# Designed miniproteins, single chains, part 73

Each design is a single chain, and the fold is of that chain. pLDDT is the mean over its residues in the fold that is shown.

## One batch from the design tools (miniprotein)

Design m2537
Fold by ESMFold2-Fast:
Structure m2537 (fold): chain A 64 residues (1-64)
Amino acid sequence: MSIEEYRDALIAATREALRAHGVSDELVDEAEKEMRQRLDEAPPTREALNLAAVKVVNDALEKA
């Protein structure tokens, strides 16, 4: 799997996880934007992308 495919998979997984936890569509869309930005800023390694994704999910769940 390429690093680009991995980014797309993390975005999709994050969106699905937040929806499953009852987060509003508006906050899910905000979290997707934050996720895309943080993944673009992260080093192109799966470890760094995973850390960025966990941070976005935790921040979104705290707002919910």
Scores: mean pLDDT 80

Design m2538
Fold by ESMFold2-Fast:
Structure m2538 (fold): chain A 68 residues (1-68)
Amino acid sequence: MEKIKEKAEKLGVKLTDEEIKVLELLSQGLSVDEIGKRLGLSPATVVQRLKRITEKAGISPVEFLNLP
């Protein structure tokens, strides 16, 4: 959690705690459906959060997670 938040702050990207949770679960290899089940969200809501992360970071969530 902290590592992802610090990475976002270093890049000047403001991620919400909910967006950080989605990225953390994605980094663990969970699918959109599995993330939705874990967080009590619909798959559509998870997809919306992933799109918002892409908009804020200018790169995909997977690319963001692979940054040092």
Scores: mean pLDDT 78

Design m2539
Fold by ESMFold2-Fast:
Structure m2539 (fold): chain A 61 residues (1-61)
Amino acid sequence: SMEEIEQAAIEMIRADPRLASAVLPYLRRLFPEASEEEIEEAVRRAVAKLEKEEPHLFADP
C-alpha cells in the first residue's frame, strides 16, 4: 500500500537524510508492484512529513 511505501521512505530518510533524493530506486526494488506515481507520491509525503515534524534532519550544515 502507499502507506507502506511512505513508511519505508520515512525510515530510509531518518537513517540518512542525504538519501531523500535517492530513495526512489530502493523503493522501486522493495515495491515492484507499485506504480511510479505511487512511489513518487509516497516519497513526497514522507519528505513533507519529516520536514514538518523533524526539520533538524535537513539542517545538516
Scores: mean pLDDT 76

Design m2540
Fold by ESMFold2-Fast:
Structure m2540 (fold): chain A 71 residues (1-71)
Amino acid sequence: SLTPREQRIFDALREAFPDFSDETLRDLLEAALIEVAAPLSEEQREALAKEIGVSVEQLRRAVEIVRELEE
């Protein structure tokens, strides 16, 4: 189950990426939280985006959303 914090982020990601599946959004949420906690190298970011099935740009956008909500 998602925490209230994770649910808020999930809802924001759903609004930004309405065509993504719930599974993809959950993976994207986890990836964005990882990068916010500890910035990834470009190679790590590319590998993570590929594993989830999103672009690096979409992952960066998700990170921006997390940062905006936690400011």
Scores: mean pLDDT 83

Design m2541
Fold by ESMFold2-Fast:
Structure m2541 (fold): chain A 89 residues (1-89)
Amino acid sequence: EEEAKRRGERYRRLAEELPTASDFERDVLTALAIIDETVKALGARREGNEEEAQRYEEHRKRISDADNAGDVDGLAETLREIAEEEEKK
């Protein structure tokens, strides 16, 4: 799946950039990742794919929790894990 591969590549790049990004850049990148997962979850639910929707909601929760903890390294690790999961699709 091309979309899953592109999402994985994007998240890997974000994870690499996050530790050296400014606070503002980190906030923007994190918000964009959360929005992407939210949109994907809604799309999957509308298509009747509850399993896929739950996967995207779990990704969103993991990103949000890491961001709220203020742990940049943990956020980067979370994005790498999501990238690996997407690439295995």
Scores: mean pLDDT 79

Design m2542
Fold by ESMFold2-Fast:
Structure m2542 (fold): chain A 74 residues (1-74)
Amino acid sequence: MISDEEIDVALVAIESAIARNLAKQGKVDEAIELLKRTLEKYKDNKEAVDLIKQSAETLPPEVRKAVLEAIEKL
């Protein structure tokens, strides 16, 4: 059985993949806004936040910096 927390982590993985695709297309601002919205939605789920952090580490410096700064301000 999948818990709500496991579903949230799966949804975060999907949104992270979308953000990565946006960043690859040069849509850096859209990628940042998507990841920030995802972070705010799932901020109380520590595994989801960790996945967002891991995803951000693999993205361009502008996206990585903005997302990591948002995580630090939680």
Scores: mean pLDDT 80

Design m2543
Fold by ESMFold2-Fast:
Formats: C-alpha cells, sequence, structure tokens
Structure m2543 (fold): chain A 100 residues (1-100)
C-alpha cells in the first residue's frame, strides 16, 4: 500500500510536469490559467486523499484531473501534451483498479 502511494505521487509529478509544459506552450492566457488552476486544484485534492489514507480516491482524482487537462490541452492544439496526459490518466485508472 505504501507502493501505491509512491506510484500515485510519481504519476502526479508527471501530470504536473506535462501540465506545466502545456501552460508554457499555450498562447491563450485564459487556456494557460485554466491549465494551471486545474493542475493545482487536482494536486491538492490528490494530496488530501493521500493524507486521509484514501488511496483509491487519490488515484481516481488523479485520473480525472489528467483527463480534463488532456481535454484542455487538445482544445488548445497541444496534441503531444494531450496524448501524454491521456496516457497518465490511463496509468492512474489502472493503478486505481489494482488497488480496488
Amino acid sequence: MEEAEKKILELARRVLEVADRAADAAEDRAVRQRLVTLAVAGAIRVIGYLIEGNVVEAARTLAETARELARLAAEAGLDDEAERLRRLAEEAEELRREIE
């Protein structure tokens, strides 16, 4: 179970790294603000669930956050970042299923 927490934290770090690149590449200020706001809010919720020991909800929240970030990145034409975020969402969902 400590391993699940470490995997979630590693995935969260990767999601934040891709979100930061997407924000940096976004030409539209409103898109940049939405990407940053969603990434920060998602990270806070994931950490909150981990502090509570709710690893399943942490993984679900990370998957949902990564999918929404991927959608925003795709809408902004950031296809590489969107694809990376979709893969991270899939990894988070798989981890959630393994934890049950």
Scores: mean pLDDT 87

Design m2544
Fold by ESMFold2-Fast:
Structure m2544 (fold): chain A 87 residues (1-87)
Amino acid sequence: SLQEQLLEIVKLLKEEKYEEAAQIFNSILTQVEDVTEFNLELAELICKEFSQEELENIVKTLKNSSNANIKLLGQHIDFVFKVFCQN
């Protein structure tokens, strides 16, 4: 399920397995039909599982990667965090 795949991404991010996290993320993106629903489910999960400081540090690490897939994951988390997690 989408929820199980998103939970696996969170686990991999906590373990600093960024390439594996990015691979699962890209697999989801190729199958997503409702981008709004996907972004809301991702936002709910990351806002619950990480503090603001942890997310800012993860985003910085991912966006500075030389791996295009990891960088894309970081850019998407940054977008979702800024739009849905910050009040």
Scores: mean pLDDT 84

Design m2545
Fold by ESMFold2-Fast:
Structure m2545 (fold): chain A 85 residues (1-85)
Amino acid sequence: MAEAKVLEEIIKKMIEEIKKNSELLPPEKREKMIELFEKALEAARKGNVEEAIELLAEAISYGSGWDKEEVKEMVERYVRKLAEE
């Protein structure tokens, strides 16, 4: 499904960016973010869009300090926009 594939690509890119910039984050924070992104990636690969968005939003909220529900709405909007292309 288009949304699950879009999520998979977004999550893969985010994992690579975290690994590339690992020296800018405390090890414990980096490890937890990568774990959440990898769980989100597996959910996306299984076609579980809702779980993937939830885990992705949790990882971004944890890393940024932004409100989880606001991040979730932003991610849902972004994924929907890309999937409609």
Scores: mean pLDDT 78

Design m2546
Fold by ESMFold2-Fast:
Structure m2546 (fold): chain A 55 residues (1-55)
Amino acid sequence: GELQELAEKLMDLMIKNPDLAKKLSDDLNKVVELINKGAKDEAIDLLKEIITKLE
């Protein structure tokens, strides 16, 4: 699904760029929290915003 694909893309970016994960730690924690709570729509929205900024 869309959430899974976006999450996989973000994970790939974090693995390749550890410094990026540190800079986005608060946003990344927010995304994980939303996913764990089942707030899929909010998680998708935030993931899209983060990924768009990272290109």
Scores: mean pLDDT 76

Design m2547
Fold by ESMFold2-Fast:
Structure m2547 (fold): chain A 92 residues (1-92)
Amino acid sequence: ETPEQIERALELLREMLERAAEEGLKLAREYGVKKAEELFQKALEILRKGGPLEDVLYLLRKAIAELPEEAQERFREFSRRLVEEAQERFEK
């Protein structure tokens, strides 16, 4: 792999994490889980400021755990589709 491919993969990862956080925020609002909503909002703020991915992943994991099982399953299906899309885009 070239350095350019690695940089593109990291940019794609940030884009996918932002989309995941946005979907999580939507689900948290739909199910009325204020704590999850606050955690997803913080994750989005860190991502948009170019902050550490470790902090983003920690907040996303914590936010998902606060969601009801039904919302967690919906988030899992969304994340699976995001990973498939990211793999297709990276292979190009």
Scores: mean pLDDT 82

Design m2548
Fold by ESMFold2-Fast:
Structure m2548 (fold): chain A 105 residues (1-105)
Amino acid sequence: VDARLAELAARVREIAERQPGSAAILELARRYAAKYGELVSPVAAELAGNAIGVGELGDAEAQREAARLLGEGANAARDDLRTSTTLGVAQIHAASGATAKRSEE
């Protein structure tokens, strides 16, 4: 386990536990995981849905598993994007989804 995975898990947990928008952050993470699952395989999509569902109960362990699934999906797409920090990309998408989504609208 490297420091980047621990950092991602801690930041996802911090954002999810935040009072304003915590539910929206979890919902965005679920949508993002499902999108990656649909791109890589139907089985991955089902696993991502289950992990996010448990995370909505406020379970930090499930949140870490959701981040791991996002990271693995990002690793598969990394060759196309040439990204060095795939976990960081997954974190930015999940964490900034609420703010960036409004900006793009």
Scores: mean pLDDT 44

Design m2549
Fold by ESMFold2-Fast:
Structure m2549 (fold): chain A 93 residues (1-93)
Amino acid sequence: MEKEKEREKLRERLRRAGVVYVELQLLEEVYGQPLSEAERQEQQAALEEMGAIFKEMKEKGLMPTPEEWRAFSLEVLEEARARIAERRREAAE
């Protein structure tokens, strides 16, 4: 089924971009680590990718419901937190 595979691909792309964005935001806002110029560029690129994905989802009628968006946002936040925990664990060696 092409539509379901396309929905899954868009969701996975959005998850990857969202995790990058949220990880960098949490590093600066929660952990007090200033972002480098390269990290700010990566954060901006993630925002632009998310915008492009939302546009494609809207054009194809694949926009998530408010419930689906809430569940997805929590999943992205949990993965971003896990990545920060791993990064900090490696830095503690």
Scores: mean pLDDT 82

Design m2550
Fold by ESMFold2-Fast:
Structure m2550 (fold): chain A 58 residues (1-58)
Amino acid sequence: SSRDELKRRVFEAVQEQQRKLDEWLAANPDASPEEIQAKRDEMVLELQRRIAEIRDEV
């Protein structure tokens, strides 16, 4: 169903966001707590935008 497809794509988007953050942290082991927080905030905004796109795609 379209609802199952939506849920799967949203789950995948969340998983991708988490992996991107983990990769960024691994690439920037000397990042400050403030830099880490800023990156997390950026990723949350990107995820929200991606979820909106997924909802529009059905």
Scores: mean pLDDT 84

Design m2551
Fold by ESMFold2-Fast:
Structure m2551 (fold): chain A 80 residues (1-80)
Amino acid sequence: LIEEAKKIIRELGKLLNFPEELIEKVLKALDEKDPVEFLESLIEFFEEYLKRNKSKFSEEELEKIKELIKKLKEIYEKLK
């Protein structure tokens, strides 16, 4: 589940145009912190970022981002 969450976070970060260094830092933090608490914070961050930045993405990109956030939420529900 943690490995699957990392894969989704990496894909989300790339779609949102985050620098690779930031993505790797986030993935490392997931290993070092309580994964449930950290995933909850990350999901909230991604949802808020998407709400504020919807106009920056194509419809196809928005659908893919929403799907990845949904998958991340499913992992969170399994871990809590």
Scores: mean pLDDT 79

Design m2552
Fold by ESMFold2-Fast:
Structure m2552 (fold): chain A 68 residues (1-68)
Amino acid sequence: MNDEIRKLFKEAEEAEKKGDYKEASKLLYERADLMERAVAGMDLSPEVRELAEATIQEVRDRAKKLDE
């Protein structure tokens, strides 16, 4: 899971560098979805879960800006 999440991040960065913001947005949404599923399956402390959810939201916010 973490390796796949990292791959999606790199692919999104490469898409942004190429000026393909639509592809970058799509890849970031896919990354956020995978992160959310990973976190849902983990036994995390409330503090760590809140931080993870905030990070996922930041990824979604970035994807939304690129899709605009």
Scores: mean pLDDT 77

Design m2553
Fold by ESMFold2-Fast:
Structure m2553 (fold): chain A 112 residues (1-112)
Amino acid sequence: SEPARVTLSAEDGAAAADVAAALDAFREALARDEPVTASYSATSASGAASFGVRADGAAAVQRTWAESVPGREITFEGAIGDGAPTITGVSGTVSGRGPDGAEFSVVGGTAT
């Protein structure tokens, strides 16, 4: 699988709330037990969040969460596998901007 990424740009002080919202959306997208490319997009007064995840039967990928301070970009990368969704450390990149929320298209692999 490609590493899943959520990119969030937020103004000062708002990042924590936007991060929590983005993680919740990401976990919900991963909770479906089907081959999937998932994407999510949200915009708040303090910024925009988007994510994508691609499951193609590859092993889960985990990396450390990172925040890019210039422009307050926050990056997430999660684990994708047959178990419950696990977001323990996040960093990485996949495409992902749905219009109103989580979207799925079948690509391969699974997310639970």
Scores: mean pLDDT 35

Design m2554
Fold by ESMFold2-Fast:
Structure m2554 (fold): chain A 87 residues (1-87)
Amino acid sequence: MALEEALRVGEEAIRLAEEAAAKATRPGDKSTAQGLARRADELRREAEENAKTPDAEEINKKILEKLRRLLESARLLQRTIDRQQAA
């Protein structure tokens, strides 16, 4: 179900973004990571609230797409930070 997937993807995005924030040595990267974590948490909560509506599945499919994009952004940021640490 779209809700379960949205919650899983959102949790993963938050985890990766928080890990990126913890590893970040540059203030800009840390700020970006914190923003990604906050946005993913907001969308995850919105998905839970929408689960109570008749249109929950359609709305949560759209939220899932947004969460998948945030997850990819978190992965890209983590990769950038890992490259900085490897140098």
Scores: mean pLDDT 82

Design m2555
Fold by ESMFold2-Fast:
Structure m2555 (fold): chain A 91 residues (1-91)
Amino acid sequence: MYSKETLAKEGARSRLSSEENEKAAEELSKDPSVPKQLVVSTQAASDILRISSEFLEELAGQPAPEVSEEERKEIREQGKKAREKSLEVIK
């Protein structure tokens, strides 16, 4: 059994990952040389993470805590790495 604090924290992390993927999809969509499949896949990842964050936040029954700057950097790094792997698969 997970604590409500742990569930809320994981929800916050998933929400930030969703926001980072949404921003990345928007930026990628502005470049006509980028494969449309990469843009769509990045947007899909954002949507899945958003649903996960909403589920975890609801299960926690409390507001998501503020994510530290260190954790925000980690989330951005993970997002970049995932997009690089996706690009390798598509290209």
Scores: mean pLDDT 75

Design m2556
Fold by ESMFold2-Fast:
Structure m2556 (fold): chain A 114 residues (1-114)
Amino acid sequence: MTEEEHQKKFYARMHVLYGKNTALDFVRSDPSVSDEQKAQAEAMIDQVADHTLAAAYALIDAGASLDAVTRFIGETQRKLMDAIRDALVYGKVSLDQALADVLAFADAEAARVA
């Protein structure tokens, strides 16, 4: 691994961690969300963060620019926040469906960058 790849992976990790913490704070700060729904949403956020980070690393290993990787992470985080609101605030979808939708979106966005 080159020094440049190491730096890109460091920034990717920090960006994913920031988005993960933002989503966790949103879920934890809402008093209308039950403890069971919070636990399920936190597990979903962890799964999306792990999946996004693995995809970001694969893009970096394939030679993607930091700008492209940052955009990918940002778009996936926006989709995650929308999915959490649709499930927990609006009741439009289940958390299981929201997770499936976010993972599918992440895979499609990664394919566009590659």
Scores: mean pLDDT 87

Design m2557
Fold by ESMFold2-Fast:
Structure m2557 (fold): chain A 61 residues (1-61)
Amino acid sequence: SLADAIRAWVASSPLPLPVAAELALAGVTRDLQLDVERGRISEEEGRRLEAEARATVAELR
């Protein structure tokens, strides 16, 4: 899942946990925005995945 991918990336990062978590959220949010703009996913799916990413990062804070 997207949540598992975020957790795995943060766990493997050499950066402090809060910094790694914020970078993961920023990167995922940017990629999702681009995918919606390019028609690769719907706006609804983009919002759902962004909410999942934000909830995952909040758990790591």
Scores: mean pLDDT 83

Design m2558
Fold by ESMFold2-Fast:
Structure m2558 (fold): chain A 106 residues (1-106)
Amino acid sequence: SEAEQRREDARRFLARLPASVERLLEQMRRAGRPEEELELVRRAAELALAGKVEELKKLAYENLETHPMAATVAAEGAVALLIIEGKFEEAEEFARELQKKIEEIK
């Protein structure tokens, strides 16, 4: 039941992702964020909706320092997909490794 609730929460996250990304992109434009980062956020959302976990993980790791907003969307997408598949330990491990890398960035 708790595992089923987590999977349902992750499915709701993905269902709302197109609308939440449009709001994020508007906020980023108003904040003067570079077009390259906006395009990476769009790409992360598309990969999440396509179920591309490995591409999302790669995008998150490659953009942690340079495009943190895109890395965050990619990471959240990857975690949601892993949770939907019932891969809770993989989701926790990925989130932990990503957080460790963020803490290593000065």
Scores: mean pLDDT 88

Design m2559
Fold by ESMFold2-Fast:
Structure m2559 (fold): chain A 81 residues (1-81)
Amino acid sequence: AISAKQKQQVLDDAQAVAREAQDLLAQGKEPPLARLALQQAQEAIAIIQSDPNPDNKQFLEAEIHVGVGAIAVGVARVASR
């Protein structure tokens, strides 16, 4: 099982990506990339929340989804300039 601090950190990071993706969608900026980022953030949250005691594998999978979502947000922001 991961620590409570690790669980909270990945949830906070995933929620930050979800907020950025929702802001991009609200502005009509790069909708396919914004939707991808939101989906990735939601998948990270689901992985961590689906198990009361997530293991290191679930933690790494959630971190990968957060990373992909963050990259998608970054690309969308550049492409929408």
Scores: mean pLDDT 88

Design m2560
Fold by ESMFold2-Fast:
Structure m2560 (fold): chain A 64 residues (1-64)
Amino acid sequence: NVEKAKDLVRQALGAIKYGADEDKVLEDLRKELLKLGFSEEVANEVVELVRKGDVKKAEEVIEK
């Protein structure tokens, strides 16, 4: 499910670039990561990294 989580990160970034509501996109991303079995700590860290534009670091956190 690591690959699916990375796809979700890329989809979230794409949606934000197309003018979607950033807060809504990031909250949806957080919920989907939790559904995939990631911890709340990991999901929150990934969301904050995506918010800052550090997508590569977000993917590295998912790969732990």
Scores: mean pLDDT 81

Design m2561
Fold by ESMFold2-Fast:
Structure m2561 (fold): chain A 80 residues (1-80)
Amino acid sequence: GKEAGLEGARYGSLASEYAKQGNGEEGARYTELGARYAREGLKDPEGVLAGTAGAISAIGGAVDTKLADEEAGERGLKAA
């Protein structure tokens, strides 16, 4: 539990870093990993804090990736 939560936090942080660099594909990949490990951490009371931190970081990466995708879609509609 706790170890998985800590791993989730680490991957969530990496997802945010890659998203900030404009690397949405790597950001999405680490967001998935962060969410999976954070979920495992949350199953154990000792891992709850670490799992929560991982989930928050992963959500940040996912939001950045989704915003980039939505902006691309909006530009496509305006160009049509």
Scores: mean pLDDT 63

Design m2562
Fold by ESMFold2-Fast:
Structure m2562 (fold): chain A 78 residues (1-78)
Amino acid sequence: MEEEINKIIERTRERLRAELKALGVPDEVADNMAAAVEKTIRILYEEEGMTPEEVEKAGESILRVVVVHARDRRAAAA
């Protein structure tokens, strides 16, 4: 189970970093955002008792929100 959660976290981090880098987000910022998402996913698993399936769905939702927010924030700053 924990191994499955680690795989979900790894895939989510890879996707998030790729998406943020495609938006021109600096590597350092993308890495920090990926670390924050990892921490959130671990809390959902460890504290909320979510199943791997629920964690995967939550991770996808968090990734989408973070990417949209990063895009909008950069558009507003330009």
Scores: mean pLDDT 77

Design m2563
Fold by ESMFold2-Fast:
Structure m2563 (fold): chain A 88 residues (1-88)
Amino acid sequence: PLTPQERQLLQITLQKLYALAEAAEKAGKTDEAKEIRELAKQLEQAAQNNASDSELEEIAQKALDTAVKALGEERVNEVLLETQLQLQ
């Protein structure tokens, strides 16, 4: 089972990925938004199945790369910062 700290980190990461997917959808990048949401679901399932840190990082990185392709790096950083501030 995940520790409380690991569970919190997972929830923060998932919230950030869903925020990026919503931003992509609002920008008209519906295919990339769907891919980010699917990768977020895969990340959650992999974490529940005790996947390695390397596998979890690979899924998260694919989602981030998709977001950068859809939105550009500056907007991705803005969405991530706004999401982080809301979670504090």
Scores: mean pLDDT 85

Design m2564
Fold by ESMFold2-Fast:
Structure m2564 (fold): chain A 73 residues (1-73)
Amino acid sequence: KELEEEYKKLQKEIDAHREGVAAATEASRLYEKAGNKQQAQRYRDLATRHQARADEFEKKANEVKKKLEELKS
């Protein structure tokens, strides 16, 4: 039960940060097109931070998933 709840929580965190990557990447492109290089760079940095957090949560989710699969063996 607790491992399944933890896995679902981690999946929500991954989804939120992946949406953050997409939104920040799009914002960066729009600011580059508008000639606002400073804002474009800020959103590129934000996208990188969201990607790093998504990768961290995905690594944790994979470990929890392996534990859940082992419990069925």
Scores: mean pLDDT 85

Design m2565
Fold by ESMFold2-Fast:
Structure m2565 (fold): chain A 55 residues (1-55)
Amino acid sequence: SMAAAEHAAQTARVRANADRFIDEVAAKLPPEQAPLVAEMRARADESIAGVDAID
């Protein structure tokens, strides 16, 4: 359906935007804060999974 196709496109855009922001933040953080970056990625994955679960 058109709604399913739009939902998939939105999820892809959210993932791309989240990855871009996290990569930018990671580039500005010192190496000792790598666990914080990992936590941000984990939370982004959880949020995207939540969007995928909405049907």
Scores: mean pLDDT 76

Design m2566
Fold by ESMFold2-Fast:
Parts: C-alpha cells; structure tokens; sequence
Structure m2566 (fold): chain A 85 residues (1-85)
C-alpha cells in the first residue's frame, strides 16, 4: 500500500542515519578509545541496531536495508574491539 511504501522509505532513512552515527562514533573512538561519551554512544547504537533488525524482520523490509544494518553492526564491533584493546 502507499502507506507501507512510505513507512519503508522512512525506515531506510533511519537505517542510513544510524550507519552515519556508527561511522562518526568509530572515528571518535579511533582518535580516543577512552572517550566515555563515545563508549556510551556505541552501546546505545548497538541497542538501536538490534531494534532496527527486529523491526526489519517483523515487517519484512528489503535485504538492502538489512545489508546497511549489517554494515552498522560491523562498525560497532570494530568500536568494541578498540575499547577492549
């Protein structure tokens, strides 16, 4: 339906914004892995990724959106490696 198409488009935008936020947070951690604000934000982003992944599954959103969520997860995992050593 037109409403479902609009909701899917908004979801894709949310996923793109999340990816940008993970990239920015990783850059902060690469410059200072002890940055407490960046560490806290990385944990928030990890939770947001899981929420978006469940929403994509529940609503059967396209694989292209899932691929971006997977890219965001890989960036979060890189950030976690930096703060663990």
Amino acid sequence: SPLEQREQARFSIRVAVLLGATQFTLDLLQKNPDNPQAIAELENLAEDIEQLREEAKKRSYPQSDVDVIDEAQAIVDQGKDLIKK
Scores: mean pLDDT 89

Design m2567
Fold by ESMFold2-Fast:
Structure m2567 (fold): chain A 60 residues (1-60)
Amino acid sequence: MEEEIDREVWEALVEIIVAISKLGTPEEQLEGLEKAREFAREHGLDDTAKWVEEEIEKLK
C-alpha cells in the first residue's frame, strides 16, 4: 500500500514541478526540469525521468 501511494504521489509531484517550471523564464524552466528529472531518478521513476528529459531537450 505505501509503495503504491508513494509512487503515485512522486509522479504527481514531478508533473506539478514541470507545470510550475513552465511558468518561469527559459533559465528557470531548464533548472526546474533538471531538478524534476533528478528527483524522478532518485525515486526510481525511470519513465517519468525520461519524459522530463525529453521536455528539457525541447527547451535547448
Scores: mean pLDDT 76

Design m2568
Fold by ESMFold2-Fast:
Structure m2568 (fold): chain A 84 residues (1-84)
Amino acid sequence: MPPPKNAIEAAEMLRSKINPPPFTTLSDIRGALQVIKENNYSVEALTKYFSTLFMVSDVTARNFAEKLTDEKNKDLVEEAMKYL
């Protein structure tokens, strides 16, 4: 897969990789990145963010949080955090 050209493209790639609910915005992903930055990749903090944002169960929200914090996405998350 080609590397992202900039932090915004990295954020768009992360949105695609976590397979979120339809119409999840780049702003929603930016919010998730801020939670990662402030809470040092806390799955619990991200689960709370997604459960509140999408009004889904903690189990469903935790699945999104675990996809975003997956080790294979770490470099992409670090690049996308430059968008903050």
Scores: mean pLDDT 79

Design m2569
Fold by ESMFold2-Fast:
Formats: sequence, C-alpha cells, structure tokens
Structure m2569 (fold): chain A 89 residues (1-89)
Amino acid sequence: EPRVTISVDGNTVTAVAEDPRSPIVAVGLVPADGQELRVTRGRAEREGNVATKTFELSGEPGTYTLRAGAIGRDSAEPVAEATATLKLE
C-alpha cells in the first residue's frame, strides 16, 4: 500500500514515499498553515517504487508544520499523505 514518511534532523527534512506494488512518481513536501520557510538546499530522487525529497530549511525560530504527499503513476491526487513538526532554533 502507498505510504509516506517524514523525518526531521535539525533543520534537514526528508520525505520518503513508497508503494511496494507500483512506482511512485514524486513526493511533495511543503510548509503548512501559511508558514514561511526558505529552502537553502534541496534534492529530489526517485528509484523504482521509492521517491525521496530532502530539504535544508531556514526561517525564524519557532515551530513549523510540514506536509508531504506521495504521487502515484495513475493519480493526479496524493495516494498517501503525512505531516511532521519542525523546530528551528
């Protein structure tokens, strides 16, 4: 079944989307709730059934909500979604 996970390590955020049965085309990762974050470094990769997006983020100190969505081959809408919290110091 399609799944997406978000991991946070300091100001580096990684979203991984996976479906063991079908290729994942892309994973999206965005701030939620109208929050402003700047991407200082970003990378996107895809291999078969796994799509990965990694951001190094900057912004004002505080707590931010991040949303990720997995995009499948035959769908224009996310097939799985996740949220995570980022704390900037």
Scores: mean pLDDT 71

Design m2570
Fold by ESMFold2-Fast:
Structure m2570 (fold): chain A 71 residues (1-71)
Amino acid sequence: SEFEKLKEEARRILSEASRDPSRSKEAEAAFEVLRAIDQGGDLELVKEALKALKAGDYDKAIELAKKATKG
């Protein structure tokens, strides 16, 4: 499913970022994206959050991921 692909990508980013203390904000953003997916958040907002995460805009990724779980 599309959610499984998004989850796998976010989990990979979290795993990589969590090994480096200088990437703590990236790890936080990846964690929030995973949390949004696990809570059944809005698919389009989750996709936008992951795009922001991959672009290095961690604050936007966190904002969009949290918005995804609020409906």
Scores: mean pLDDT 85

Design m2571
Fold by ESMFold2-Fast:
Structure m2571 (fold): chain A 73 residues (1-73)
Amino acid sequence: SRIDRLRALIAQLRAARADLDAHIAAVRAQLASLDPASPEAVRLETLLLALEIARGATEFLIERLEEKIRELE
């Protein structure tokens, strides 16, 4: 059914969100140990911004798909 396929997609997106949350936590922990002016810190801050954008996009997609399931019920 379409609802089952949407639930499977939401499960995959939730797994991706959990991976992003873990990666964000790791990058934040690494940044806390670095000089903010270092080239390594600047690269990690750029990566952190990209990960936070991806996390936000994933959350948005999950919410839209959950709404779609509610409409189909």
Scores: mean pLDDT 89

